# Designed miniproteins, single chains, continued (2): the designs that were tried, part 11

Each design is a single chain, and the fold is of that chain. pLDDT is the mean over its residues in the fold that is shown.

## One batch from the design tools (miniprotein)

Design m4376
Fold by ESMFold2-Fast:
Structure m4376 (fold): chain A 60 residues (1-60)
Amino acid sequence: MTTLVLTGLSPEEAEALAAEIRRLDPTVEVRVDGGTVTLTSDKSIEELIGLVLAAIGRLL
């Protein structure tokens, strides 16, 4: 199990990112706390980073 924590987001960006990640991979556990998004999954840290980058790219 891998945990990735993302910080430095606005609350709106965090919610949008969490929703996009859940749409891309519903097996990833996503938690939002203000500007912080926490991802927990059986994926490697590299795969989680790739998923986050894909989600950000879709939101931009």
Scores: mean pLDDT 83

Design m4377
Fold by ESMFold2-Fast:
Structure m4377 (fold): chain A 92 residues (1-92)
Amino acid sequence: MEEEKKRLEEKLKRFELEIEALESLAIMAESLKSKKALENVLKRLEELKKELESLPETEERKRLLERVERLIERVKEKIKEIEKEEEEKKKE
């Protein structure tokens, strides 16, 4: 029982740290207007969401899933903004 709980807590902590790193990378990619960097962040976030969904349902898992889903939406929106800016630049 204790070892299973410890393994789950360690996995969730690693996911939390990776989400924090991806949030920082997303902010940097947004500042640089790098569509490729944002797409890489999005791909990893979608992978993390799938991994989190495979874990037992806990309050921590739910919190991390909500955080990942919000970040996915934000990154998708920023990618669309960059695509619009690139399209406008090509028209000029």
Scores: mean pLDDT 81

Design m4379
Fold by ESMFold2-Fast:
Structure m4379 (fold): chain A 60 residues (1-60)
Amino acid sequence: MFELVVRAPDEEAARRAAEEVNKRHPQVEARAEGDRVVIRSDESITLAIAAALDAIGAGL
């Protein structure tokens, strides 16, 4: 299991980023926890990293 945490500027941005990650990366599980996006992958750290970068891009 691989888990990455990405900080968002606020809770609304975190929720939007988590939803976008789940749409684009169905192999990972993304959830918003306050101003954080928690990205979990059971298969590959590379998939988790790709999802995290996509979440950051959506919030920038």
Scores: mean pLDDT 75

Design m4380
Fold by ESMFold2-Fast:
Structure m4380 (fold): chain A 65 residues (1-65)
Amino acid sequence: MSKEELEREVEATLHVMAATIAEKQGDYALAAEHYAKAAEALRDVDPALAEELRARAEEAAAKAA
């Protein structure tokens, strides 16, 4: 992987961890925001995983509404 791709994967991992913690605490709005940021980081690196994370962000946003 390029250094840029590795940095994006690390960034996405940190956001997924934050989103998971937020979900466990019932903060679905914060979880949605972090899943969306993780998806954005992976958009050009792993499009399939980015789509999955975007779906998780939409689910979390729906629970917050």
Scores: mean pLDDT 83

Design m4381
Fold by ESMFold2-Fast:
Structure m4381 (fold): chain A 120 residues (1-120)
Amino acid sequence: MITLTESGGGTFKAGSSLTLTSKISGPFDKLFLVGWYRQAPGEELKHVASIDMLGDTTYAPDVQGRATISVDRSKKTAYLNLNNLKVEDTAVYYSFAMTLEDAIDGKVFWGEGVTVTVVE
């Protein structure tokens, strides 16, 4: 079973940067895709960033050029760096992970979410 433990949330100033972390327990070497979604107040759950087993990254248009996703395989940790924070980046951020088998079956593992508040 895959479990995700998130940290790095809190209250941030507009124009600053943040780093969210997700520590991943379970068969890390079998991970196919890891990434982040977010849900702003009153909005739908939206993709932010993902990284695949080959290191290829995908970013949502609204964070393109501001976001960097990476993984540290030795620490079994995924990172999301988000720069030039906007008030609109205020959301609950959820990390996710799946193996290739889980992806074929449509199954995704989610963290519990970490709250990010951006103020002027």
Scores: mean pLDDT 86

Design m4382
Fold by ESMFold2-Fast:
Structure m4382 (fold): chain A 55 residues (1-55)
Amino acid sequence: DEEVKEYQEVNDKIAELKDNLDEAIAWLRERLAKAKDPALKAYLEGLIAELEARK
């Protein structure tokens, strides 16, 4: 369940930072740079794009 844990960590961090989009986006970009799983990378890229669109 390592991958499930990673998705949960990302979602929890986004929920924590929901009122600060710049910090959320910065954290997601740093996490994306460390990600190796293509599915996780795609998920993180999608979240970054969604949050950027909300700025």
Scores: mean pLDDT 77

Design m4383
Fold by ESMFold2-Fast:
Structure m4383 (fold): chain A 76 residues (1-76)
Amino acid sequence: MPFTLRAIVETRDDEEARRAAEAIREALSSLPVVLEAEAEALPGGRVRVTAKLKDDSEAAINEANRAIGEAYRAAL
């Protein structure tokens, strides 16, 4: 069953949030388990992430979370 994963990522400023949002969206969109991905830079250096996954398995959720964390670290 499709599952919607939602996360908020904290950064230091709006510029860092913009870079992180772009990197996260690109990384998630490349994953086979992700049907739809969105990452939005919010005021206060935050990023709202929404990913629609093919299923609610621990493996799919962990893969998406890993991609978010890796893209976030690479963008900083």
Scores: mean pLDDT 82

Design m4384
Fold by ESMFold2-Fast:
Formats: sequence, C-alpha cells, structure tokens
Structure m4384 (fold): chain A 64 residues (1-64)
Amino acid sequence: MPSREELLAWGRAKYEELRAAHPEWSDQELLDVTLVEVAAYAAEHRVPREVLVAVVRELQAEAS
C-alpha cells in the first residue's frame, strides 16, 4: 500500500507525464485527468479514503 507521500509523488509524476503527452490540455484538464488516475491507483492499491482525500486536496491546491 503506498504511503501518502508515495501517492502524492505518483500524482505529481502523472500530472507531468500527461502535460508532456498533451501540451494542448489546460491546467484544469490535466488536473481533472490526474485526479481520476490517482483515484484509480488508490483503489487498486487499497489506499485509505483519508489519505486519498488529503492527496487530492494537495494536488488541487498546487494546481491553483
């Protein structure tokens, strides 16, 4: 099970990966897709809801 820091690092890496692959996407579109991917990854690895919510909030704050 990934830690909060590992999930956050994975989410940040996914955002940069998507940005490089899709330079035409807005920051909001990149964030929306990243959050869907983070939620799917968290579900696959049985991450607690509290950790997922904390990571989602942190990624949203960084994108604002």
Scores: mean pLDDT 84

Design m4385
Fold by ESMFold2-Fast:
Structure m4385 (fold): chain A 65 residues (1-65)
Amino acid sequence: QQAADDATLDKISEVAREVAAQGAPSDEALRKLVEELGKKYGLSPELTESLYRQIRLARADAAAR
């Protein structure tokens, strides 16, 4: 898991970077974008859903400010 965690973190970072660059106008668009990029970078469905939830939470927190 340790070596897999490093590779997974790199993939998560790439997906997060592309999500930030492309943007998404809604939670539905964000989910679609994260799922598409997760598939592109080879993230599991579970990790893709976790990343979507983390980005959605971060965006909601930022929007509340």
Scores: mean pLDDT 74

Design m4386
Fold by ESMFold2-Fast:
Structure m4386 (fold): chain A 100 residues (1-100)
Amino acid sequence: VVEDEDERRIRDWLAANLDKVRELLGQETADEVARLLADPRVSTLAILSRIVLKGADDPEKVYELFVRLLKEVFGLDDETARFEARSIVRYLATLLGIEL
């Protein structure tokens, strides 16, 4: 599957920051994210959705991961990154049919 430039940047950031995924969401989630990143047929949206699903019991940890991603990949400030992270996580939760 061909991804756009922004999706590629997100994947590259996740691959470089698996230690942060492990810190916030645990070793099992980090291992699964690493496996999904290695499969080019798995979309970036599917990987992000899996992160939201795995962190549904502690949504603050998911928000923190997305804030760091948005700040480091897209250069957003703290306030904008927190707003956008919350919006993205809630959107993905809605697509998955889960409440946070």
Scores: mean pLDDT 82

Design m4387
Fold by ESMFold2-Fast:
Structure m4387 (fold): chain A 55 residues (1-55)
Amino acid sequence: SSAEIEEQMKELNKRMVELAEELRRAIADGDVDKAQALLDEMLKVGKEQVELQRA
C-alpha cells in the first residue's frame, strides 16, 4: 500500500541523514576507508529509495 511505501521511505530518509552525518565526521577525521564504506552504504540506500519512488 502507499502508506507502507511512505513508512519505508521515511526510514530510508532517516538512514541517509545518519550516513551523511557519519560521512562528514569520517572526512573531518581523514578516515578514507570509513568514508568509502559510508558512500557505498549511501549508494545502496539511494537505490532502494529510487525503487520505492517508482513503485
Scores: mean pLDDT 86

Design m4388
Fold by ESMFold2-Fast:
Structure m4388 (fold): chain A 77 residues (1-77)
Amino acid sequence: EKKKELEELLRREMELGVREVKLAVEKVVLEKELKDPSLSEEEKEELKKRLEELEEELRRLEREIKELEEKIEELKK
């Protein structure tokens, strides 16, 4: 019973971890784009807005992962 739940939670954790890595890569790419001195003020604002959206999504994923980790810890007891 608990072993099957643990496997399902670990699977979800892996899936969220993969998503977190993808968003982290996108963040690095956007930060690199922001270093381009040829960008207009409008382009910089657009990139900053996208970066804020990515940071928000990353914070949400971090919370979901933490909740899953807490459930996994409880099932291990």
Scores: mean pLDDT 81

Design m4389
Fold by ESMFold2-Fast:
Structure m4389 (fold): chain A 83 residues (1-83)
Amino acid sequence: MFPYPADLSPVLNKPPKEGMVKLKITLKEGYRIDVEHLNYIAKLGGSVEKIDEANNTITVYVPKDKIEELKKHPFVKEVKEID
């Protein structure tokens, strides 16, 4: 039994805001989606739209000016903007 580690409510269920971009984040090999990654997105003012554990990807909305900060985080392998 592997329960989800924390409450995700602060990151989930927020609508996209003006000035935000939709991103698909691919995690680096050896990383899995957990509360630390979701908390980091929340700290950037972002929100999580979808978690895809099978492909080790997260779809998020983040402020456009925070994309470069997100790319520098150690869990991030690739960031792709979705139109």
Scores: mean pLDDT 70

Design m4390
Fold by ESMFold2-Fast:
Structure m4390 (fold): chain A 57 residues (1-57)
Amino acid sequence: MEEEEARRNARELAEEYLRHIPKSASEEEKEEKRREVERVLSLDGVMALLAASVLLS
């Protein structure tokens, strides 16, 4: 239950993070940001949420 909520919140933060990538960013930069999101979402729900918060800082 708590895991599902943390996972949902982490996904929302990850989507927010990706939306903040400028349209002028290179394909390499976009790929790098996607990898960071995947790494964050591979963590435990609570850790994923914390890591996503740090990425947006």
Scores: mean pLDDT 72

Design m4391
Fold by ESMFold2-Fast:
Structure m4391 (fold): chain A 75 residues (1-75)
Amino acid sequence: KEEAEKYLKKGIDALKKGNFSEAITYFNKAAELAKDDPNFKKALEKYRESAIAVQNGDYEKAAELSKEAEKLLKE
């Protein structure tokens, strides 16, 4: 889980810097490492969708998806 969280953090950092493809790559890597944690995988899916929303210029949707992901991680 610690390795998955490391890649999650890298993905979020990349997303904040506007490196969307890099962010998606890191989120996919984190999902592979967290295959037995369904809530963590759902959070990663939300972050991935957030990165795609930013690429499409939909910053409101991106913010909502990121908040949903954070909520899933607090479970």
Scores: mean pLDDT 78

Design m4392
Fold by ESMFold2-Fast:
Structure m4392 (fold): chain A 91 residues (1-91)
Amino acid sequence: SEEEEKKKKEEELKKLEEEEKKILEEAEELYKNKDFESAIEKLKELLKETDREELRKILQKSIEALKKNPTLETIAAALGTARIIKEIEKE
């Protein structure tokens, strides 16, 4: 049910680090506003700065998942993937 989904989202937010919590909050805002294009643009921007072919393929897969099925889960997964790739590139 929608109430059970909301409770599960609350539990996820409590478990996450502040940075990960912000990613979920951003994903929820994009989902509520149906503005998944902003999430796609973030992935495209990171793709321009990513030289490693394997990471580029992961980003492309995330973009395609968002285009095919823009849900809160796919938005959150895409933003999480972008964060991880950005950390790898920074190292």
Scores: mean pLDDT 74

Design m4393
Fold by ESMFold2-Fast:
Structure m4393 (fold): chain A 71 residues (1-71)
Amino acid sequence: SMDEELEKLGKETKKAVEAGDYETADKLLKKGIELMKQGAKLSDEVSKISREIGRKLREIGDEFEEEIKAK
């Protein structure tokens, strides 16, 4: 998964920086940026979450409107 890949890259980058290996750290950071740019899967998941949040907000709005009309 992208989260696992990003977590692994983050840990490896931290180790490289702590070891003073800035060349490896730079390469790992560039890979992370490229994975984010290529992230069709991440974009799809964000879209899915946004739709789900939108749906839930509509349900809450409808419930609130019905409750007001019932008072």
Scores: mean pLDDT 72

Design m4395
Fold by ESMFold2-Fast:
Structure m4395 (fold): chain A 50 residues (1-50)
Amino acid sequence: MERERLRAEAERLLAEHPDDPIVQTALKAVDTMPVEEARILLEAARAHLA
């Protein structure tokens, strides 16, 4: 459930910013890293875009 939520958020950010390497990295992290680490990277990507 949590991983699916993080993936959906990362996919939404990637759809809005398809060429952003930080967002691309966050989406990859959701599938390859522990949920806690993926959450940190997704939060960093969101902060980067703010």
Scores: mean pLDDT 78

Design m4396
Fold by ESMFold2-Fast:
Structure m4396 (fold): chain A 88 residues (1-88)
Amino acid sequence: DYLKAAANGAKRAIEVLKKHKDNPEEAARTASGLLKAVYEAAKEAGAPEDIIKQIEETRDLARNATPETLDEVIKKVEEVRKQLEEAI
């Protein structure tokens, strides 16, 4: 199920961001890559356009993350994960 794969990808992105707060640039880069996979899986699943747009926005935030914005990125990925889980 592509939607479950997308939700699991978002969960992994959160874990990476929380585990590697000591290296926020590397964590953000890794999370951005995971969110690309989440985006592709959500599109294949036919997820609502609103969720797809939120994934794209969150990926952009992750790609440009700074130590100051890391908590905001985590919160946004958690929001995306919740919406993907509710769409299953």
Scores: mean pLDDT 81

Design m4397
Fold by ESMFold2-Fast:
Structure m4397 (fold): chain A 95 residues (1-95)
Amino acid sequence: SKQEEEILKKIEEVRSLIRKEVKDPWLGTLMLMRLTALQTAVFEYIRQKKKDEAKKVVKETTQWLIDEAKRQGNEKVLKKIEELEKFILKYIDSV
């Protein structure tokens, strides 16, 4: 759907920003892996009509990414993850 394409686009925007802004290759890789796991889990839970489980995974994964961005002092990554969380949660509520 158009909304699923928009989620994928928003996730790729966060991935691109992490690749550019996160200088530690281990932390960058870990953050990217967490985003991939989030994407897979959200779409799978939505497919199964498990909206509460989808929201829980979004909140838990984005909270970890937010905490890591704050620890790194990376305000651009932080803001983009917060925008992604809000966008995905709004989508889950619309399905």
Scores: mean pLDDT 87

Design m4398
Fold by ESMFold2-Fast:
Structure m4398 (fold): chain A 90 residues (1-90)
Amino acid sequence: MEEAKEKAEEYNKKAIEALKKAKEAAEKGDVEKAKEYAEKAIEYARKMKEAIARYLMEAEGMSEEEARKAAEEALERLEGQAEKLIEKAK
């Protein structure tokens, strides 16, 4: 339970940091680095999804279906942000 929460927070921080680096690269017109950091952000977001789902099931007593849905919504938000940054770099 605590481990799942710590992992979710860790991956969330890494995803946000990667998005920030992707945005900076996109603003400089560095398409290759923007894509690299955006892909890392998506990777961390996927790991965060698994950790969030586990945390919601173990700590909040959510059903597997409810936890998966909430985690999927969080992943979609981060993936959307990463995809927009890749498009801006073009």
Scores: mean pLDDT 74

Design m4399
Fold by ESMFold2-Fast:
Structure m4399 (fold): chain A 73 residues (1-73)
Amino acid sequence: MALEERAREEARRAAEELARAGVPEERARELAEEAARHRLEAERALAAGDLEKAEEHLKKTGELQREARRLAE
């Protein structure tokens, strides 16, 4: 529960930052929520000792960050 609540708060803050950077609000929210979900899955994978799965989810957050930068232009 606590991890999911933290992920939702992080997504909210990230969406606000992306919107201020020029990403459309709806898309900013979508990207922030997807990134937070992947970070949560990475934390769960790390807790389970699955380093490969954790790395894959963190890689996905990097892809989403690049998409956000593209949209901010």
Scores: mean pLDDT 79

Design m4400
Fold by ESMFold2-Fast:
Parts: C-alpha cells; sequence; structure tokens
Structure m4400 (fold): chain A 77 residues (1-77)
C-alpha cells in the first residue's frame, strides 16, 4: 500500500502543477478538471498511506481544493 500511496501523491502533485499552469493561461475549465483529479488522488492516498504519507496527502488535497475553488469561481465570472 505504501508504494501505491506514493504513486497517487506524485500523480496528484503533477496534476496540481499542470493545473496551476493552465489557470495562469486562463484555461479555467481544464485547470478545474486537473485540480478535481488531484483532490481525488490525494484523498485516495490519504486512505491508504501511513501517518507521514497521510499528512502529505491531506495537505495536497487541501491545496488542490483551494485551487479548484479558484478555477471554479473564475469559470462562473
Amino acid sequence: MKEKAEELIKEAEELLRKGKELLEEGNYEEAAELFAKAVELAAEAAKIGDEELKRRALELELEASMYLIEAAVKLRL
């Protein structure tokens, strides 16, 4: 399970990074989709990771959630 949690965290981190780039470019819909996926992957990692991986996953989930809200707000403006 640890290896799976690490893979999910790395994938979520990559999606968060790509989402931030899309957000800066004004591609709000695509950015929101990537942030939503990052939230889902981070949440999965939090369920199966040990204490340290769970903390990283929860922090990542919160960060991705904040960016998702930002992208979603911009889509509605």
Scores: mean pLDDT 85

Design m4401
Fold by ESMFold2-Fast:
Structure m4401 (fold): chain A 101 residues (1-101)
Amino acid sequence: GKEGELEVLQEMLGELRRVALEAGDEEVAAAIDVMATEIIMMSNSLPYEETLTFFKTRMKEVMAKFSPELRARAAEVMEAHLPRFSPDTAAVIREILAFIR
C-alpha cells in the first residue's frame, strides 16, 4: 500500500531538511517542511499516483532554489533512498535527479 511509500518519502524529506539546515539554507528547509505537510494532507484525500505527481512537481520547484553544493548533497540523499522505493516512485526520484544536472 501507499503507506510504506509515504513513510520512505517522509524519511527522505527529513534528511533533505537536515542537509539544508547544515548548509545554512533555512528558506529551503522551511519549503521542505511545507511540502512534507502538503504530501500528508494530499495522501488523506487523493490516490497515491496523484500525490506522487504533486511531489514530483513540488520537489522540482524546491530544488530549483538549491545552491550547487546543496544540490549535490540532496542528490546523494535521494540516491541513498532509491532502493527503498517501489519502481514507480524510484522512476519519479530518478526523473528529479536528472532534472538537477
Scores: mean pLDDT 83

Design m4402
Fold by ESMFold2-Fast:
Structure m4402 (fold): chain A 86 residues (1-86)
Amino acid sequence: SLEAELDEAIEKAVKLMQEVFGPEEAERVKRDIELARQVSPERALAVANAYLTAAELYKDPSKQEEGDAVRAATDALVAELRREAA
């Protein structure tokens, strides 16, 4: 189900974000994905998977610029969803 897939993606994204960026950033990402979930579970899944991709790229020093671009794009998408939720 979409809900089960979303729960798994959130768990993976938060765990990897914590490993790469630390607990404060992981908590922010978790909060932002949960906000996205209130707007649309489908869009929340896309956000969670995008943060997973950004964190995986950051684990490779040669791909940090690409990881930064993915993270920035995902943060911008979350900002749009935040405006919709308000």
Scores: mean pLDDT 84

Design m4403
Fold by ESMFold2-Fast:
Structure m4403 (fold): chain A 78 residues (1-78)
Amino acid sequence: IEELEKKVKENPNDAELWFELGLAYLKKKEYEKAIEYYEKAIELKPSAEAYRARGIAYLKLGKYEEAEKDFEKAEELE
């Protein structure tokens, strides 16, 4: 994770690195941090995969309305 954090600081416009960092925090069950990093990835490059991943993190936190909106957005992008 620290390696990914270093990479995003050096490449802050690389949406894929922010997405990978979000996945790493999701795996650690740190859902709020995962959402924050997915938000950065989405802001740089909207993708169905990033919206779906953020939706999963929202579900884990019990934020069902936010999760539903993200899943709907992911379907629109596919």
Scores: mean pLDDT 83

Design m4404
Fold by ESMFold2-Fast:
Structure m4404 (fold): chain A 76 residues (1-76)
Amino acid sequence: RAEELLRAALEAARPHIEAAGAALEAGDLAAALEHAERALDVLEAALPALAAADPELAARVEATLARERELLAALR
């Protein structure tokens, strides 16, 4: 269940991640940051369901997303 929830969240986030990468390669930092934040929002929305199914996995995912948010903040 938990792995299925995580996979679904990653699939939902993928187009935003790809769009962020494309914008960054095009030199559009503002668009890249916006798409990256959308990807993080999608993944964070899955955390309550993940925590109910697998709190340890949810904690690892949350820590990863927190690091990614800090990186994005440093780029602004």
Scores: mean pLDDT 82

Design m4405
Fold by ESMFold2-Fast:
Structure m4405 (fold): chain A 55 residues (1-55)
Amino acid sequence: PSREELEKILEKAEKVLSSTSDPVIQAVVRKELEELLPHLDEELQKRAKELLESL
């Protein structure tokens, strides 16, 4: 995926996590972010880790 596509995925994940208290949805997003981590650059990886820590 392109960096722009990865940024859009992270933005979407942030919006979903900010609007939901559903633990099932949170678990799905967490798994998706964890699988995405090795494809992210250092800056995006830091952002993804901050999202994971908030879960």
Scores: mean pLDDT 77

Design m4406
Fold by ESMFold2-Fast:
Structure m4406 (fold): chain A 70 residues (1-70)
Amino acid sequence: GDALREEYLERFEREVVRLINLHEVSDEQIAEIEKLARELEEQLKKAKTEEEMRRIVDRYLRRVRELLER
């Protein structure tokens, strides 16, 4: 349901804020994170199960971490 999608979106946003606060982040990296967040939102809208939502969030958080570890 929509409540689960919102919960998973909030989990993603909370972890992204935590990661940004732990790193010295450039404007270019912020722009890429914003792009990833938009892609995540679109993927979550298409997700039909909680397992799909979890996999989407885990995948995009991995991409954010990889971006910030460069």
Scores: mean pLDDT 84

Design m4407
Fold by ESMFold2-Fast:
Structure m4407 (fold): chain A 86 residues (1-86)
Amino acid sequence: ERDKETLEALIGTAKELIEAIKNKDYVKSANLLTAMGLLAAAIEDEEVREFVLEKIQEISRAIDNGDYETAIKLAEELIKELEERV
């Protein structure tokens, strides 16, 4: 299923994002957020797509505010939710 592959890719990218934030690699974090946005836009299920896009925006705002602890927590929440759907 197309969504399953997209959600698995999002889980992998979100895990990479958490590591990039922990390493204070904010350029890589920005690139990974862009990749997550592109993957989210490809989700066929509208409810799941809206949820993922909203979480990505929340993570992006936390990073922009220097709230990296909140950004990691939001990314972990996203991973858990997506793991329940695959």
Scores: mean pLDDT 87

Design m4408
Fold by ESMFold2-Fast:
Structure m4408 (fold): chain A 61 residues (1-61)
Amino acid sequence: SMEEMFKELKAELDRYFNDPSISEEELLARIREIAERAGLSPEEIDNIVTLARREVQEYKA
């Protein structure tokens, strides 16, 4: 479900912010995989990856 997808995406972001050994590239690849598995379109997947990259950038600012 979409709710399960968002919970999994949040868990991956939380994992990244708490573990400096995880690269941004690994995080974004995992987010893309989660969205693809949830059945999102290519456009929706790109939007989610873009939002995740923005969250990472704001965290580092």
Scores: mean pLDDT 84

Design m4409
Fold by ESMFold2-Fast:
Structure m4409 (fold): chain A 59 residues (1-59)
Amino acid sequence: SEVQRLVALGSGYAIRGVGYETQAKLLEKDPEKAQKALEESEKYRKLSDEYFAKADALS
């Protein structure tokens, strides 16, 4: 279903966001790379929220 597709995408983006947050912690000695990883994490967290909101609207 479309709801299941949107939830799967939202979950995928959430996992990616957490992955970048973890990467930023591993890059604590490289502030430029850590900052870029945090920016990617925030981007994917917002995408996750948007897709879950779309799924909720169709539920």
Scores: mean pLDDT 87

Design m4410
Fold by ESMFold2-Fast:
Formats: structure tokens, C-alpha cells, sequence
Structure m4410 (fold): chain A 60 residues (1-60)
């Protein structure tokens, strides 16, 4: 599984900084605003090499 970082609303500034650094981050509506989930078996290096844009963000 690929590594994925999911961030609640309270960490929006950190999530935006991570996106600017090229780290894919997902803002998830069903996650507690104070929660962060890191899932998968990939490394941060592998995520950077993928050069994929994040596609899902909370729209408010």
C-alpha cells in the first residue's frame, strides 16, 4: 500500500505546508479535526518520487 497522510481541519496550515513541499496530503471530513492518520507501507521518499498532485481537499 502507498503511504498517505490524512489531516484533520485543525492541522490545515501544516497540511498546506506539506503540500507545498510536495508531500501528498488528504483533508478528510470524517476524521476528527485534531487527528492525523498516516497509512501504508511506502516511505516519504517514494511519495516524493511519485510526483502526483493531491486530488481531494475539503471544500469550505
Amino acid sequence: MDMEIRIGQSFAEVGEAALRAGVPVVFEDKLSPDSVVIAGAGTLGELRQAHRPIVFRRAE
Scores: mean pLDDT 49

Design m4411
Fold by ESMFold2-Fast:
Structure m4411 (fold): chain A 82 residues (1-82)
Amino acid sequence: SVEEELRKILKEVEKILEEFKKEKDLEKQKELLEKAEELVLEAEEIIRANPEVSRELRREVIFAGAEVTLYRMLLYEKEKAA
């Protein structure tokens, strides 16, 4: 189902962000974050195409996108400091 596909994407994003938090190598952090951003964009496209998706799952996608954006900002500051 569409909702099961979304849950799989969200679980993968969560796993990638957990790896990102533990990663010390800047280039590997960039690769992890880029993958998480791509997955969030896929989830947002699915939500846009499927208005029947539950309010709860839509909120989870929004929060995942916000978290990924926060880590992009933190990575930018880390690169600026290097």
Scores: mean pLDDT 87

Design m4412
Fold by ESMFold2-Fast:
Formats: C-alpha cells, sequence, structure tokens
Structure m4412 (fold): chain A 64 residues (1-64)
C-alpha cells in the first residue's frame, strides 16, 4: 500500500537521489506526488513521472 511504498522509497532515497541527481528529500516528495496522482487518476502527472523518473516510477508501482 501507500505507506509500504513510501517506506521502501525512504530506505532507498539516498541511492535514488544519486542516480536522479537530486536530494533524498526531493525523491520522497516526488514519490508522494506520484502516489497522490495514482489515487486521483491524474494520467498527465503519471506520464510526466514515468518520463522524468522511470526508476522511481517503477519502484513505487512494485512496492504498492
Amino acid sequence: GREEALAVVRERAPELAKELGVSPETVVRRAEQLLDAIEAGDEVTLANARADDPLLYELVLEAL
């Protein structure tokens, strides 16, 4: 679920931040935005997230 996905993202945030070229806090914020978009059915935000952060997108979907 959402909390489980966020726990996985938080644990891996330092590694993902290095690969994405952002801060760990930005990785967590993007994951929260992605989860909000999934709940809302916001396909535009989902498409943008998949294009911009494919590793984070896949991790969140697998951890749900």
Scores: mean pLDDT 82

